# Designed miniproteins, single chains, continued (6): the designs that were tried, part 1

Scores and structures below are computed, not measured.

Each design is a single chain, and the fold is of that chain. pLDDT is the mean over its residues in the fold that is shown.

## One batch from the design tools (miniprotein)

Design m20001
Fold by ESMFold2-Fast:
Structure m20001 (fold): chain A 63 residues (1-63)
Amino acid sequence: MERIEAEAEFSMLVIAGAVAELQGDYETAKKYYEEAAKLAREAGDEESLKVAEELKKEAEEKI
């Protein structure tokens, strides 16, 4: 898998989650962050994984 493509997908999922939060849809935001975390885990990107897990936790606290 190309690393640049994985990073682009991760960024799009994080942005989609942020947009969902802006709309007050924290459940949808959590789902996007979960997919981002899964993608980062599959890519072995520990820093991106940590970011996605933190964002997911913040979204969960607002549900």
Scores: mean pLDDT 79

Design m20002
Fold by ESMFold2-Fast:
Structure m20002 (fold): chain A 61 residues (1-61)
Amino acid sequence: SPEVEAVRARVAAARDAHLTQVENDAKEKGLSPEELAKEKASITAQLDAFEARLVADVEAR
């Protein structure tokens, strides 16, 4: 549905922006590749859960 598509697009944009910020911060702080990967995985999991909840709410209507 257009509503689900819009939700997915908004979450994707937020994910890209957040991951870019995390990568820039990692370079500035000298984070290890392992620490960066863990932080990215955590953010991705949180956003995936948020997207699934929003999609479920739209699909219930």
Scores: mean pLDDT 83

Design m20003
Fold by ESMFold2-Fast:
Structure m20003 (fold): chain A 81 residues (1-81)
Amino acid sequence: MSELAQELIRAVKEGKLEEALKLLDEILEKYNPSVEELEILKLTIEDLTDPKDPVAQKVIARIEEEIEKRKKKEEEEKKLK
């Protein structure tokens, strides 16, 4: 995961939105990160990139969407008592 996370941060810093989103999708599919791991990834991107960068904002929004989707799935599973 660390290698793909570093490539993702690099792509964001270089303004390569399509490459950054592709790398994020690879992280999501290959490693199936937990909500906590996604929150750490989001914080790492926010710390290492410009918060006003539209590419960084798009990638962060996609991570937030995935976090919400996974939280929703966990709540659905809790209802299956």
Scores: mean pLDDT 78

Design m20004
Fold by ESMFold2-Fast:
Structure m20004 (fold): chain A 66 residues (1-66)
Amino acid sequence: SMQDFADQLAAEVARQLLAAGVSTGEAVKAAKQVRDTVEKAAPTLDKQQLQQLAQQILDKALQQHK
């Protein structure tokens, strides 16, 4: 389902942020943003585009961490 896909993308973003040394709180916030963004965009974007949105959120969080 699209909810399962959103959960998978959110979990992957959280995993990569934690591996990069981002705090648990910030990783959880980014994961929530991924889930919310994917669920909102799901009616208008395909899975590849939704994955790109998740990647953009991940990249931004990594840039903020420095």
Scores: mean pLDDT 84

Design m20005
Fold by ESMFold2-Fast:
Structure m20005 (fold): chain A 71 residues (1-71)
Amino acid sequence: EEADRRALELGRQGYDALKAGDYETAVKYFKEAAELATDPGLRASLYDMLAIAYEKLGKTEEAEKWREKAA
C-alpha cells in the first residue's frame, strides 16, 4: 500500500535519527509513520520504536503507553 510504503520511509528516517542520538526527531518520524501505517505488524513495530525513543528522552510514562499499543 502507498500509505505503508510512506510509513516505511518515515520509519527509516526515524531510525536514522535514533542512531544519531536525535531522539526528539526520532519521535516525530516514528509517530508520523505509525499514524500512516495500515499494516498491523508494521504499526506495532513503529509503536515499539516510538516507545524506545521516548525512553531515551526520559519520558517513561509515554514510553510505557506506546509499548502497550505495540503489544
Scores: mean pLDDT 83

Design m20006
Fold by ESMFold2-Fast:
Structure m20006 (fold): chain A 71 residues (1-71)
Amino acid sequence: KIEVHGGEEADKAIEYAKKNGIKMLAIPTTKYPDRLKYRNLGTKADGTPGLVVYINPSWPKEVQEELRKAF
């Protein structure tokens, strides 16, 4: 299951993914372009993306849905 997180919390999720060899899908969103450029990601053995991040429930609903749709 993949749920996307933006901002500084996304940086922690990206570091977790790198440490565990999990590839994150590219997220085509204008809200967080600079955060996503910092990625250096491997892949899981089966080649599927598997990153556990949380969509912050305090964000506007439109932002949450945009991030889910971007996958």
Scores: mean pLDDT 47

Design m20007
Fold by ESMFold2-Fast:
Structure m20007 (fold): chain A 58 residues (1-58)
Amino acid sequence: MNTIERVAHHDAGLTREQIEEIVEAVRNGDEERLRELAERYGLSVEAARSLGLAVLQE
């Protein structure tokens, strides 16, 4: 499998506002909103959850 293109996409070009929306969904435990935001921004639900948790942890 060529993972090179996936790595380039995983860091994403999300705006600060979009990241804040993902963080808020994760903080509230709103799984449906997190799924919708992930699909809207071209992320997997797992990637969006990891992003939100990383921001909340630090």
Scores: mean pLDDT 71

Design m20008
Fold by ESMFold2-Fast:
Structure m20008 (fold): chain A 80 residues (1-80)
Amino acid sequence: SEADRLVAEIDRLFAELDAETDPQRKLELVQRIRELHTRLFDLAIERAKAAGDDEAVAAYERSRRNTLEVLDQLEATLKA
């Protein structure tokens, strides 16, 4: 599925991030991870909405906010 491909790509990018030593390349990897996570959450939220699962929608929206906040902080640290 599209979600499975996004998860696999995110996992690969995190492995690359863990091995990376250059701050500029780390920033590029974090920005790509953010893009893919945004797509993944959008897909999860749309599926939950289509299923009428309001609890799942709220949970995914909360997880998305938390994930993006962590990535925002990491990007800010790498840009400093």
Scores: mean pLDDT 87

Design m20009
Fold by ESMFold2-Fast:
Structure m20009 (fold): chain A 62 residues (1-62)
Amino acid sequence: AGAAAATQAGAAAGTGGGLAGASGYMHNKERDPEGARRGALEAGASAGDPAGAAVAMQAGYS
């Protein structure tokens, strides 16, 4: 139950943060790939928790 709740919270928060982060990453990766990647992580963390940040990274990577 706890694991499932944490997974769903991460997925929900990560989806919003991941989409925003991925969008920013795709738009800015050619000019500043380090900053774009950093921004994607930050957007994910801001939208949720550390799990959300990890999901945002995977969303931008997958």
Scores: mean pLDDT 52

Design m20010
Fold by ESMFold2-Fast:
Structure m20010 (fold): chain A 71 residues (1-71)
Amino acid sequence: EELVKKGIEALKAGKYEEAANYFMQAGDEALKRGDREEAIRFYGMAAVAYEKAGNLDKAREALRKAQELAS
């Protein structure tokens, strides 16, 4: 997936907020396809990347999205 590839490339470059934004988009696209498990995984990856970026509000938002799908 193009978004996941871009997210991984951003992580390797230390661009954590950019990586998190790509993973968030990947989660949204997975959800649109009905891939709930993949959406949970991508929102989780976005949360970790936002936390590394110091954006705790966005990290919490991403975790909430993952949790709502997991319940």
Scores: mean pLDDT 87

Design m20011
Fold by ESMFold2-Fast:
Structure m20011 (fold): chain A 98 residues (1-98)
Amino acid sequence: MTEIEVEVTVHSDGRAVATVKGPKEDTTKVAEKAAEILLKDPRIEGVTVSVYSDGVAEVTVLGKDGREAGELLEEAVLKSAEELGIKVSKLTRRELPF
């Protein structure tokens, strides 16, 4: 069954990071599709995608506001998973610093 887990971490410096865990092919496809969606949004200044050997993928976005960047990142990841037929089994948000 194709399932992923997502954690979105919001930083005060305008950065938000989505950590996508699951099968490497699925995490990579979701991360790449999310980056495509985010790069079309004029509120996003930059996007970085990192894929690790253990199947973890990270999407880092930089915006003018970290909370807005985090909301846009969460929306992009969820839309990407939906378009790809991949189930998000867990979604968690964190704000740092606390």
Scores: mean pLDDT 83

Design m20012
Fold by ESMFold2-Fast:
Structure m20012 (fold): chain A 61 residues (1-61)
Amino acid sequence: VLPPATSKTLPKSEEARQLYEEGVRALARGDREKAIEYFKKALEIDPENEQAREDLERVEA
């Protein structure tokens, strides 16, 4: 089987990283709900992102 040919705009890890940064920024503004949304989106794209998981756990605790 040949690997699928796909257009690559940004690596998924970069998208998850940007979403994580947005979550951190939302927390800095005191917007906990927005931070949770961004961290969940980052984890949806990259479930192996330990930083996003840890920050999400802290915010939800």
Scores: mean pLDDT 74

Design m20013
Fold by ESMFold2-Fast:
Structure m20013 (fold): chain A 120 residues (1-120)
Amino acid sequence: EVTLTESGGGTFAEGGSVRLSRKYTGAASTVLEVAWFAQRPGEPERLLASLSIGGMTSYAPEVAGRATISYDAAANTLYLDLRDLRVEDTATYYARVVALTEDGAKVFWGEGVPVTVVPA
């Protein structure tokens, strides 16, 4: 079975930085796309950053210039680096992996990692 193991959540000071990580483990597959979503309290999930197998990245305007998405294929680990943290970055962050499996393209979601940003 496919598992996404997360780390890097917690409570952080405004103006600080955080690295969130997700390890993709399980069935043999080719990763086609990785992405990070955030859900603020009382709001729907929104796409923050994506990285495709072709190396194409996209970033939401609110994190452009502050975020970097990366994927270490050898370690099967997805990262999101966020700099210059704002109180508005307080959210649950979800990793999504789209992988080509024996059964076709499948979407795998993580359980979510909570991040709280407090005024400095």
Scores: mean pLDDT 79

Design m20014
Fold by ESMFold2-Fast:
Structure m20014 (fold): chain A 58 residues (1-58)
Amino acid sequence: SHEAELVARIARQELLELGVPEEVAEETARKIREAALKAGKVDSALVRELVEEAIRRA
């Protein structure tokens, strides 16, 4: 969905600006898109958890 793609791109960009490695930021964006596709909607709580996990991995 357009919303999922937008949220994934914003999350990726924010992670890159925080210094998270590109591969981790891209993986996080992919997970956000996959989760939204499976759920039929963007889950803001799950997006937050995935972003926080990416920051911890960096």
Scores: mean pLDDT 85

Design m20015
Fold by ESMFold2-Fast:
Structure m20015 (fold): chain A 71 residues (1-71)
Amino acid sequence: SDLEQRLKQVQQQIEEHEKTKDKRLEELKKKKETADPETQKLIDNEIDSVENTPLGLRLSVDSIVTAREIG
């Protein structure tokens, strides 16, 4: 079904993102160590964005699963 295909696609996107997440965070943390205080604030915002991306994708998966069960 279309819902099952979409769920598989979203799960693949989550896996790919998680696979590179730690590497991205490490790069940002290294960049933060050499940055001035204003740039550090920008980097902190970027770290938060990276941390929140998997949650957004997981919420999409939960929505698809709920729709599949109820309707």
Scores: mean pLDDT 68

Design m20016
Fold by ESMFold2-Fast:
Structure m20016 (fold): chain A 80 residues (1-80)
Amino acid sequence: KKELLQKAAKYAAQAIRALLAGDVEKAVEYLEKAIEYARAAGDSKATEYLERALEAAKQGDVRKAMEYAFEALKEVQKAL
């Protein structure tokens, strides 16, 4: 429901901020929370983009992590 999608968007945005700050460890934590809420909301596309963002972040690919997190935010905004 809308509350779960709003939480997914909040954590995805926090992950993007952490990536911009160079805090990959916090970005991973926020992406994991965003995935949890997106899955609970049933948004499979947002979940897939967030999972790709998490993998990129774990590999240190900040650019790809941000691109995927941004695509996830777009999918969540469509569902709101």
Scores: mean pLDDT 85

Design m20017
Fold by ESMFold2-Fast:
Structure m20017 (fold): chain A 86 residues (1-86)
Amino acid sequence: TRENLEAEGKKKEAELIEAVRELIEEARRYAEEYKRTGDEEAKRKAVLKATAAGILVVEMSFGGVDEKKVEELREEVREVMKLIDE
């Protein structure tokens, strides 16, 4: 039924949002480690995690996820990337 499809869609949306948040948190932890230690491997991991989060945010924007949620996650990705670059 349509109700089943809507429930499944909301569950997938919630799972994507959680996956993006997890990647952002991992990226931020690696970025903080890089800032503390100067470890280039930590910087590399931070960039990879932030990039993966960014790709998922783009997927979400094409998938019709709420624009405000997409923008919030996109800004969080930008913040982490800025932390790595500065």
Scores: mean pLDDT 81

Design m20018
Fold by ESMFold2-Fast:
Formats: C-alpha cells, sequence, structure tokens
Structure m20018 (fold): chain A 61 residues (1-61)
C-alpha cells in the first residue's frame, strides 16, 4: 500500500527529470546554453535520477 504510493511518486519525479533533460537538450541545440553549462546541468539531473533509483531499490529491501 504505502510502497505503491511512494513508488508512483518516485517514478513521477524521474519522469519530470527526464522532461528537464529534454528541455536542456533543446536549449543546447538552439545555442541558448554553452556546452560546459549543458554538461554540468545534465550531470546534476543524472545524479538526481540515480538518487531516486536508489530510493526505489530501498523500498524493496
Amino acid sequence: KEKKEKLLKLIGEILNLIGDLIELELKYEKGEISEEEYEKKVEEIEAEIEKLKKEIDELFK
């Protein structure tokens, strides 16, 4: 019951972060952001996704 609610919330957060990655990709393609800034922001978002994946693993322990 509680695990299902937490899982759905975590999945929702990951989907939002993927949306942010797509937005960053579009900005980079348009030249609105530098390669350095793009790579830095991508790393930050990827780190957050990894953190959320770890939380999902924790739910099933």
Scores: mean pLDDT 83

Design m20019
Fold by ESMFold2-Fast:
Structure m20019 (fold): chain A 72 residues (1-72)
Amino acid sequence: MLDEIDEKLADAIRADPELRQLAEEAHRAGQAGDYERTLRLISEVAARALSPEEAAKFVAVARAELDAQRAA
């Protein structure tokens, strides 16, 4: 299920320059340790590229990963 969501998201980002820019900004924010901005940008990309159910699952996983990184 998540692998299918990841592929769908990747295809949407590849096809849409605006989504690609948002994904790049999310990546840079993550590299800088700006977790609030990273999660906000990830949520926006997911909302534009995925169904509401798929977006909710994707964002939940992303939040868990960011929380784990912050705890380390």
Scores: mean pLDDT 78

Design m20020
Fold by ESMFold2-Fast:
Structure m20020 (fold): chain A 63 residues (1-63)
Amino acid sequence: GTVLIAKANDGSTWEVEFGTSTIGRARNLDTGDVGGATLATGKVFWTDSKTGKVGVGEIVASR
């Protein structure tokens, strides 16, 4: 799958992995918290599984 690094609007850094679809997983690199992710219009959207809040981030790198 494709692995992306996203910078959230709150300043946190997330690792996001997508397979062959725009639905994937996100992991906070500072806290280890995880969530489901969707890629749309050059942005990453995810739901934090611990808090239930929705995060948004810009793609800053790919690997």
Scores: mean pLDDT 69

Design m20021
Fold by ESMFold2-Fast:
Structure m20021 (fold): chain A 64 residues (1-64)
Amino acid sequence: ATHGEVGLAVREYIATGDPSALEAVLSPREFDMVKKAIEAGLESGRLAREGRHAAAGGGFYKTP
């Protein structure tokens, strides 16, 4: 896969949480490393998932 294809797959995973594109362009080892890097970015608040409505008080998830 090209660097552009990997970048697009990363953006899709951040936006939707769908790993299919990443799994298609990366090996299992590369996929695990990239997934962990993305999750670390989300936990630090550096990245945000686009198109998700995780508002407090009425959110999609049970836990406040």
Scores: mean pLDDT 65

Design m20022
Fold by ESMFold2-Fast:
Structure m20022 (fold): chain A 58 residues (1-58)
Amino acid sequence: SMLEEAARYGRLAGEALRAGDRERALEYTKQLSEALEKAGQSDAAKTVEGMGRRDLEE
């Protein structure tokens, strides 16, 4: 459930990134990170958050 939710947000974030929609990509990346955190995958959640900053803000 939470992992399936994370997979959905990951797919949406990737599609937004390919479309160049950085605001939507950041929103989906945040939701992905939150879903991973709820699934008990804190390291993966931090990695995803870092990717959003690196690729969309830096």
Scores: mean pLDDT 73

Design m20023
Fold by ESMFold2-Fast:
Structure m20023 (fold): chain A 73 residues (1-73)
Amino acid sequence: AERYHKLGEELFKKGKYEEALKYYEQAIREDPNYAEAYYNLGKVLEKLGKTEEAEEYFKKAIELDPDYEKAKE
């Protein structure tokens, strides 16, 4: 999970949002309780203009770790 999350973060910083999305999805597949990966997946979806999908992933991150409610702002 951590390795794929790190690769997703690197791709996100490079503006490769579609590639970052795939690695965050892989991180979640390996660890379904990885709140940070759900949050970052939501950020990627926002950058891709998929705002409704992004909100669902932010909500999932907050359900797993309520501290992400403040980070969403």
Scores: mean pLDDT 77

Design m20024
Fold by ESMFold2-Fast:
Structure m20024 (fold): chain A 59 residues (1-59)
Amino acid sequence: MAETEKAVADVEATAAEGRAKGLSDEQIRLEIGRLIGEWIDKGYSPEAVRAAAAVAAAL
């Protein structure tokens, strides 16, 4: 699968899990921000990182 597709799916899954646990939108954004930081460190494409950040911003 495309790296961007996987990154977006991982963000959506993290947001859904956070909401199911009763986390605030702010706490969910922090968790997603940490995940995006890990992807940057691993060398994920700028396109995948941007797509993930856009989904996170829409929360």
Scores: mean pLDDT 77

Design m20025
Fold by ESMFold2-Fast:
Structure m20025 (fold): chain A 81 residues (1-81)
Amino acid sequence: TPAEEVLREGAERLRKMAEEAKSEEARKKLLEAARQLDEAAERAAEIARETGLSEEELAELARRAVEGVIERAKEYAKKLE
């Protein structure tokens, strides 16, 4: 689904950031955030059924969620460096 793809791409962006992290603690936080997005991707179909949102609406929600998760993960990682 489009939402699942968006969430998995977000997780991949976080994993790439983890590879560039300067501290082990920062890397762990970025990988933790990536895992949360992967878990959301696995549940995307169930969430669609529960919310009744269209594929387009769910994909838009996923994009907003991904940006929020990435920004918070960056902030936490920076505080750990």
Scores: mean pLDDT 80

Design m20027
Fold by ESMFold2-Fast:
Structure m20027 (fold): chain A 80 residues (1-80)
Amino acid sequence: SELDELADKVVEAMRAAEAAGDWETVIDFSLLLIRLAVDRVIIEEAKKKGDPNYEELEKQALESARRDLERVAERHGVEL
């Protein structure tokens, strides 16, 4: 899924920050990974309940996650 692709990018950025000893960046990317995991659970539960809006929820979660990823990357001087 596109959320999984974003999570993979965050993990890659987090590993690079860890190798550089930049623990503040590691923490911020770890928090973003937790938020992505929560959004995934919410979407899967909506899908299971037959919520016809689950695709819109997924789209909104993706757009929010992309903005958050860009914000965290900009804060720490990380290029994606």
Scores: mean pLDDT 81

Design m20028
Fold by ESMFold2-Fast:
Structure m20028 (fold): chain A 75 residues (1-75)
Amino acid sequence: SMAKEKALEYLKQTQQLIQEAAKQLAETTDEAKRQEIIEELLKRGKELLEKALENEPDEEHREAIERILEELKKA
């Protein structure tokens, strides 16, 4: 279904965002800049996971995304 396709697309974007952030953190020696990268990852990650949740009819995936979002909101 189109909804499942969009959910998978947002999950792939989240995975790519995490990988890019990890690469940037590995290359960054400045602690303030590292904090900025982490804050941007958390903000954009939450947005992408919320969009995935809106498009995911699968209950198992929904529960996993909701758990991750709750942890991110606590950070």
Scores: mean pLDDT 77

Design m20029
Fold by ESMFold2-Fast:
Structure m20029 (fold): chain A 82 residues (1-82)
Amino acid sequence: SIKEQILKLAEETGKRLAELLEKLKKASPEEKPKIREEILKLFEEAIKELEKLKEKAKSEEEKEFAERAIETVKEDKKIFEE
C-alpha cells in the first residue's frame, strides 16, 4: 500500500538522518558544512519521493497521510536552514 511505502521511506530516511546527525556532532568546523549539505539533500530527496507517493494515492486517507509526512520532513529541513 501507499501507506506502507511512506512508512518504509520514513524509516530509511530516519536511519540515514540519525547517522548524519552523529557524524555532524563529531565533525570538525570545516567538515560540518558538507554534512549539513548531505542532510539537506536527504530531506529534499525524501520530499520528492513522498510527493510522488501522494500523486499515486487513490484515497483521501492515503493523500492526507502523505501530506503529513511531507510536512514533517519540511519541518525537519528547517532545522538546517535556520
Scores: mean pLDDT 84

Design m20030
Fold by ESMFold2-Fast:
Structure m20030 (fold): chain A 120 residues (1-120)
Amino acid sequence: ADEAFVAGNYDEAIKGFEKEAKENPSKQAEAYLKIGIVYLHRGDYEKAVEYFEKAIKLDPNNAEAYSLLGRAYLEMGDYEKAVEYFKKAIELDPNNESARKLLAEAYRKMGDEEKAEEVL
């Protein structure tokens, strides 16, 4: 299922979303979120953070953007920031099962098994 991305398609996807963000202001937050997701999939977590923060600046109530920002910090080993952003995602969308599971993972990586069990 990843054959579509194997030949440098990530750079083309990023260029397409950057063009959409520039040409369509109503889709700018969504375009930045999609660019951040491409960088997250590439393992470029610092760039993923930059674009998720741009998306949040335009749409501060986007629960998905906070969940993805938390995931980028989790992958970077910043567990305190990961916890902060996953909590914000859950506050905005209490039914976000993925954010709760990732919050539990962040607590386990910090050595706090009790808090990890409490959020599942």
Scores: mean pLDDT 84

Design m20031
Fold by ESMFold2-Fast:
Structure m20031 (fold): chain A 70 residues (1-70)
Amino acid sequence: MIKTLTLFFHERDPETGEYRTIELVIEIDTSEKDEQTLLDNAEAILDRVKASEDVRKAVLAGVKLLFQKD
């Protein structure tokens, strides 16, 4: 079953001093039995979008919650 995780973060742009809103939408097939494989995939997406450490931590926590919810 495909579940969608949507997360919003505010981070400060060091060049302009303004807060930027980052919207991340991740589609996860939870029929995959290996949670670590999906965590690795989420980290690859975060690296590609150059997410900050705080955003990475929140996304990975959200992925774990998707496996714990019924």
Scores: mean pLDDT 65

Design m20032
Fold by ESMFold2-Fast:
Structure m20032 (fold): chain A 65 residues (1-65)
Amino acid sequence: SLIDELNSKDYTGKTITVDGEPSIDLIDVLAEKGVKKVIYTPGLVGPGGSHGLLLQKGIEPVVVY
């Protein structure tokens, strides 16, 4: 899984692309690893929840439609 991969490597200052909308748990791990930018596709409910949380964690969100 992506979370398992993140635990094995240094992602400080990196851009990560996620297939689909990131979970809260994934966003927390990305923030802990120092990721600066996350590119993702919105879920069924749209980009609202993940977008706001990423910004609060200091991560730049990029939504691809």
Scores: mean pLDDT 75

Design m20033
Fold by ESMFold2-Fast:
Structure m20033 (fold): chain A 79 residues (1-79)
Amino acid sequence: SDLIEEIEKLIEEIKNEEVREYLKKAKEYIEKKRYEEAAEYLDKAYELASKDESVPKELVLQIDILSGLALIMAAVSKL
């Protein structure tokens, strides 16, 4: 899954342990195809990462994009 691959890259690049933990939870929910829960954890990762100056702005934006994609996948899965 492209979504899982992008989250794995973020986990490798981000040093903030709490952000990494939320990204790991998001990955677990995507693997279970529970995209709404995945989006909730991606949103938590985004809020925390956006307040951490050590996280590059580009990576923060990637988390936000991935949250939106997870919500789209949740909507498509219900159709």
Scores: mean pLDDT 86

Design m20034
Fold by ESMFold2-Fast:
Structure m20034 (fold): chain A 62 residues (1-62)
Amino acid sequence: GPSAEEARELGLRAAEAALAGDREAAQKYIDETREAFRRGSGDAAGAAASGVADALIALKQS
């Protein structure tokens, strides 16, 4: 399963894409991050959830 670091990296990519206004890339990374928290440990799940939240906030502001 994904590590906490891997989940954080996926969440960061989602947030970066959302801030850039790339909704397709943001959605792809949100989906990959959600897959990571379904398959990861508690630490990975927490990191993934934080990344998804950041990306959704950025998309709402766009």
Scores: mean pLDDT 72

Design m20035
Fold by ESMFold2-Fast:
Structure m20035 (fold): chain A 72 residues (1-72)
Amino acid sequence: SAKEKKIRELRLKFIGRAIAAIGAILDGDVERAEEYIKEMEKLIKELEELGEDVSGERKLVERLRKLREEAE
Protein backbone atom coordinates (compact mmCIF):
# COMPACT_ATOMS: atom_id res chain seq x y z
CA SER A 1 0.00 0.00 0.00
CA ALA A 2 0.97 3.68 -0.31
CA LYS A 3 1.13 3.92 3.51
CA GLU A 4 3.51 0.91 3.74
CA LYS A 5 5.74 2.44 1.02
CA LYS A 6 5.81 5.79 2.89
CA ILE A 7 6.72 4.06 6.19
CA ARG A 8 9.56 2.17 4.43
CA GLU A 9 10.88 5.39 2.85
CA LEU A 10 10.74 7.26 6.19
CA ARG A 11 12.53 4.41 8.01
CA LEU A 12 15.30 4.31 5.37
CA LYS A 13 15.72 8.10 5.65
CA PHE A 14 15.89 7.78 9.46
CA ILE A 15 18.65 5.13 9.22
CA GLY A 16 20.61 7.35 6.79
CA ARG A 17 20.30 10.39 9.09
CA ALA A 18 21.33 8.31 12.13
CA ILE A 19 24.50 7.10 10.34
CA ALA A 20 25.25 10.69 9.24
CA ALA A 21 24.71 12.04 12.79
CA ILE A 22 27.08 9.41 14.26
CA GLY A 23 29.71 10.32 11.65
CA ALA A 24 29.37 14.04 12.39
CA ILE A 25 29.68 13.42 16.16
CA LEU A 26 32.83 11.31 15.65
CA ASP A 27 34.30 14.11 13.48
CA GLY A 28 33.46 16.74 16.16
CA ASP A 29 31.10 18.53 13.72
CA VAL A 30 28.52 19.40 16.37
CA GLU A 31 26.55 21.80 14.11
CA ARG A 32 26.11 19.17 11.36
CA ALA A 33 25.22 16.55 13.99
CA GLU A 34 22.46 18.87 15.32
CA GLU A 35 21.11 19.28 11.74
CA TYR A 36 20.87 15.48 11.27
CA ILE A 37 19.35 14.95 14.74
CA LYS A 38 16.64 17.56 13.95
CA GLU A 39 15.90 15.72 10.68
CA MET A 40 15.62 12.45 12.66
CA GLU A 41 13.12 14.09 15.06
CA LYS A 42 11.01 15.26 12.08
CA LEU A 43 11.03 11.71 10.65
CA ILE A 44 9.98 10.29 14.06
CA LYS A 45 6.99 12.67 14.11
CA GLU A 46 5.97 11.59 10.58
CA LEU A 47 6.28 7.87 11.50
CA GLU A 48 4.23 8.39 14.70
CA GLU A 49 1.51 10.21 12.69
CA LEU A 50 1.34 7.06 10.50
CA GLY A 51 0.73 4.93 13.64
CA GLU A 52 4.22 3.44 13.96
CA ASP A 53 5.91 2.61 17.28
CA VAL A 54 8.87 5.01 17.48
CA SER A 55 10.07 4.25 21.05
CA GLY A 56 13.42 2.83 19.86
CA GLU A 57 13.98 5.74 17.46
CA ARG A 58 13.30 8.25 20.29
CA LYS A 59 15.85 6.49 22.54
CA LEU A 60 18.46 6.63 19.76
CA VAL A 61 17.86 10.40 19.29
CA GLU A 62 18.27 11.01 23.05
CA ARG A 63 21.56 9.03 23.06
CA LEU A 64 22.86 10.96 20.02
CA ARG A 65 21.92 14.31 21.64
CA LYS A 66 23.93 13.33 24.74
CA LEU A 67 26.94 12.26 22.63
CA ARG A 68 26.72 15.53 20.65
CA GLU A 69 26.69 17.59 23.89
CA GLU A 70 29.78 15.65 25.11
CA ALA A 71 31.52 16.49 21.78
CA GLU A 72 30.98 20.27 22.31
Scores: mean pLDDT 89

Design m20036
Fold by ESMFold2-Fast:
Structure m20036 (fold): chain A 97 residues (1-97)
Amino acid sequence: MKEKAERLAEANGKALAAAKAYEKLGNKENAERARKVAAENAKLLAELMGRESAKLLKEAAKEGEKLAEEIVKSEDAEEKANKLLKEAEEVAKEAKE
């Protein structure tokens, strides 16, 4: 249970990082997709943890913002954003019953 919650929180942060990176790159379509994946992982975490999810989501958003800043300074920013989005999508898929 704890490991599942941590994976969902990390996936939310990764998806938020990807969304912000795509926005900075002008990739509006992938930014929207990444935001939806972030919302899905956040919803799954809330369903698992209830109100206790708020702290994990807050930390995930903070880490995601730091990661996005790092990615957008990279020459392979889109490739890195694509990798984070795929990792977040996989976690959401595994968490669905």
Scores: mean pLDDT 83

Design m20037
Fold by ESMFold2-Fast:
Structure m20037 (fold): chain A 58 residues (1-58)
Amino acid sequence: GMGAELRRFRRELTERINKAIQEKKSYEEIVNELSPLERKRRDELFERAQKEYEKLKK
């Protein structure tokens, strides 16, 4: 399966999300800055990113 690749993308995405939150970027801006590869995995990464963003904003 795509497990190892998804974990790599998730780590990189999470790191970028954390940085963007520190910079006060909106969730929409974070998602729009994703690479084409990350956007292709969007369904899975989008849901994960939203949960992470929501946790960090609380």
Scores: mean pLDDT 63

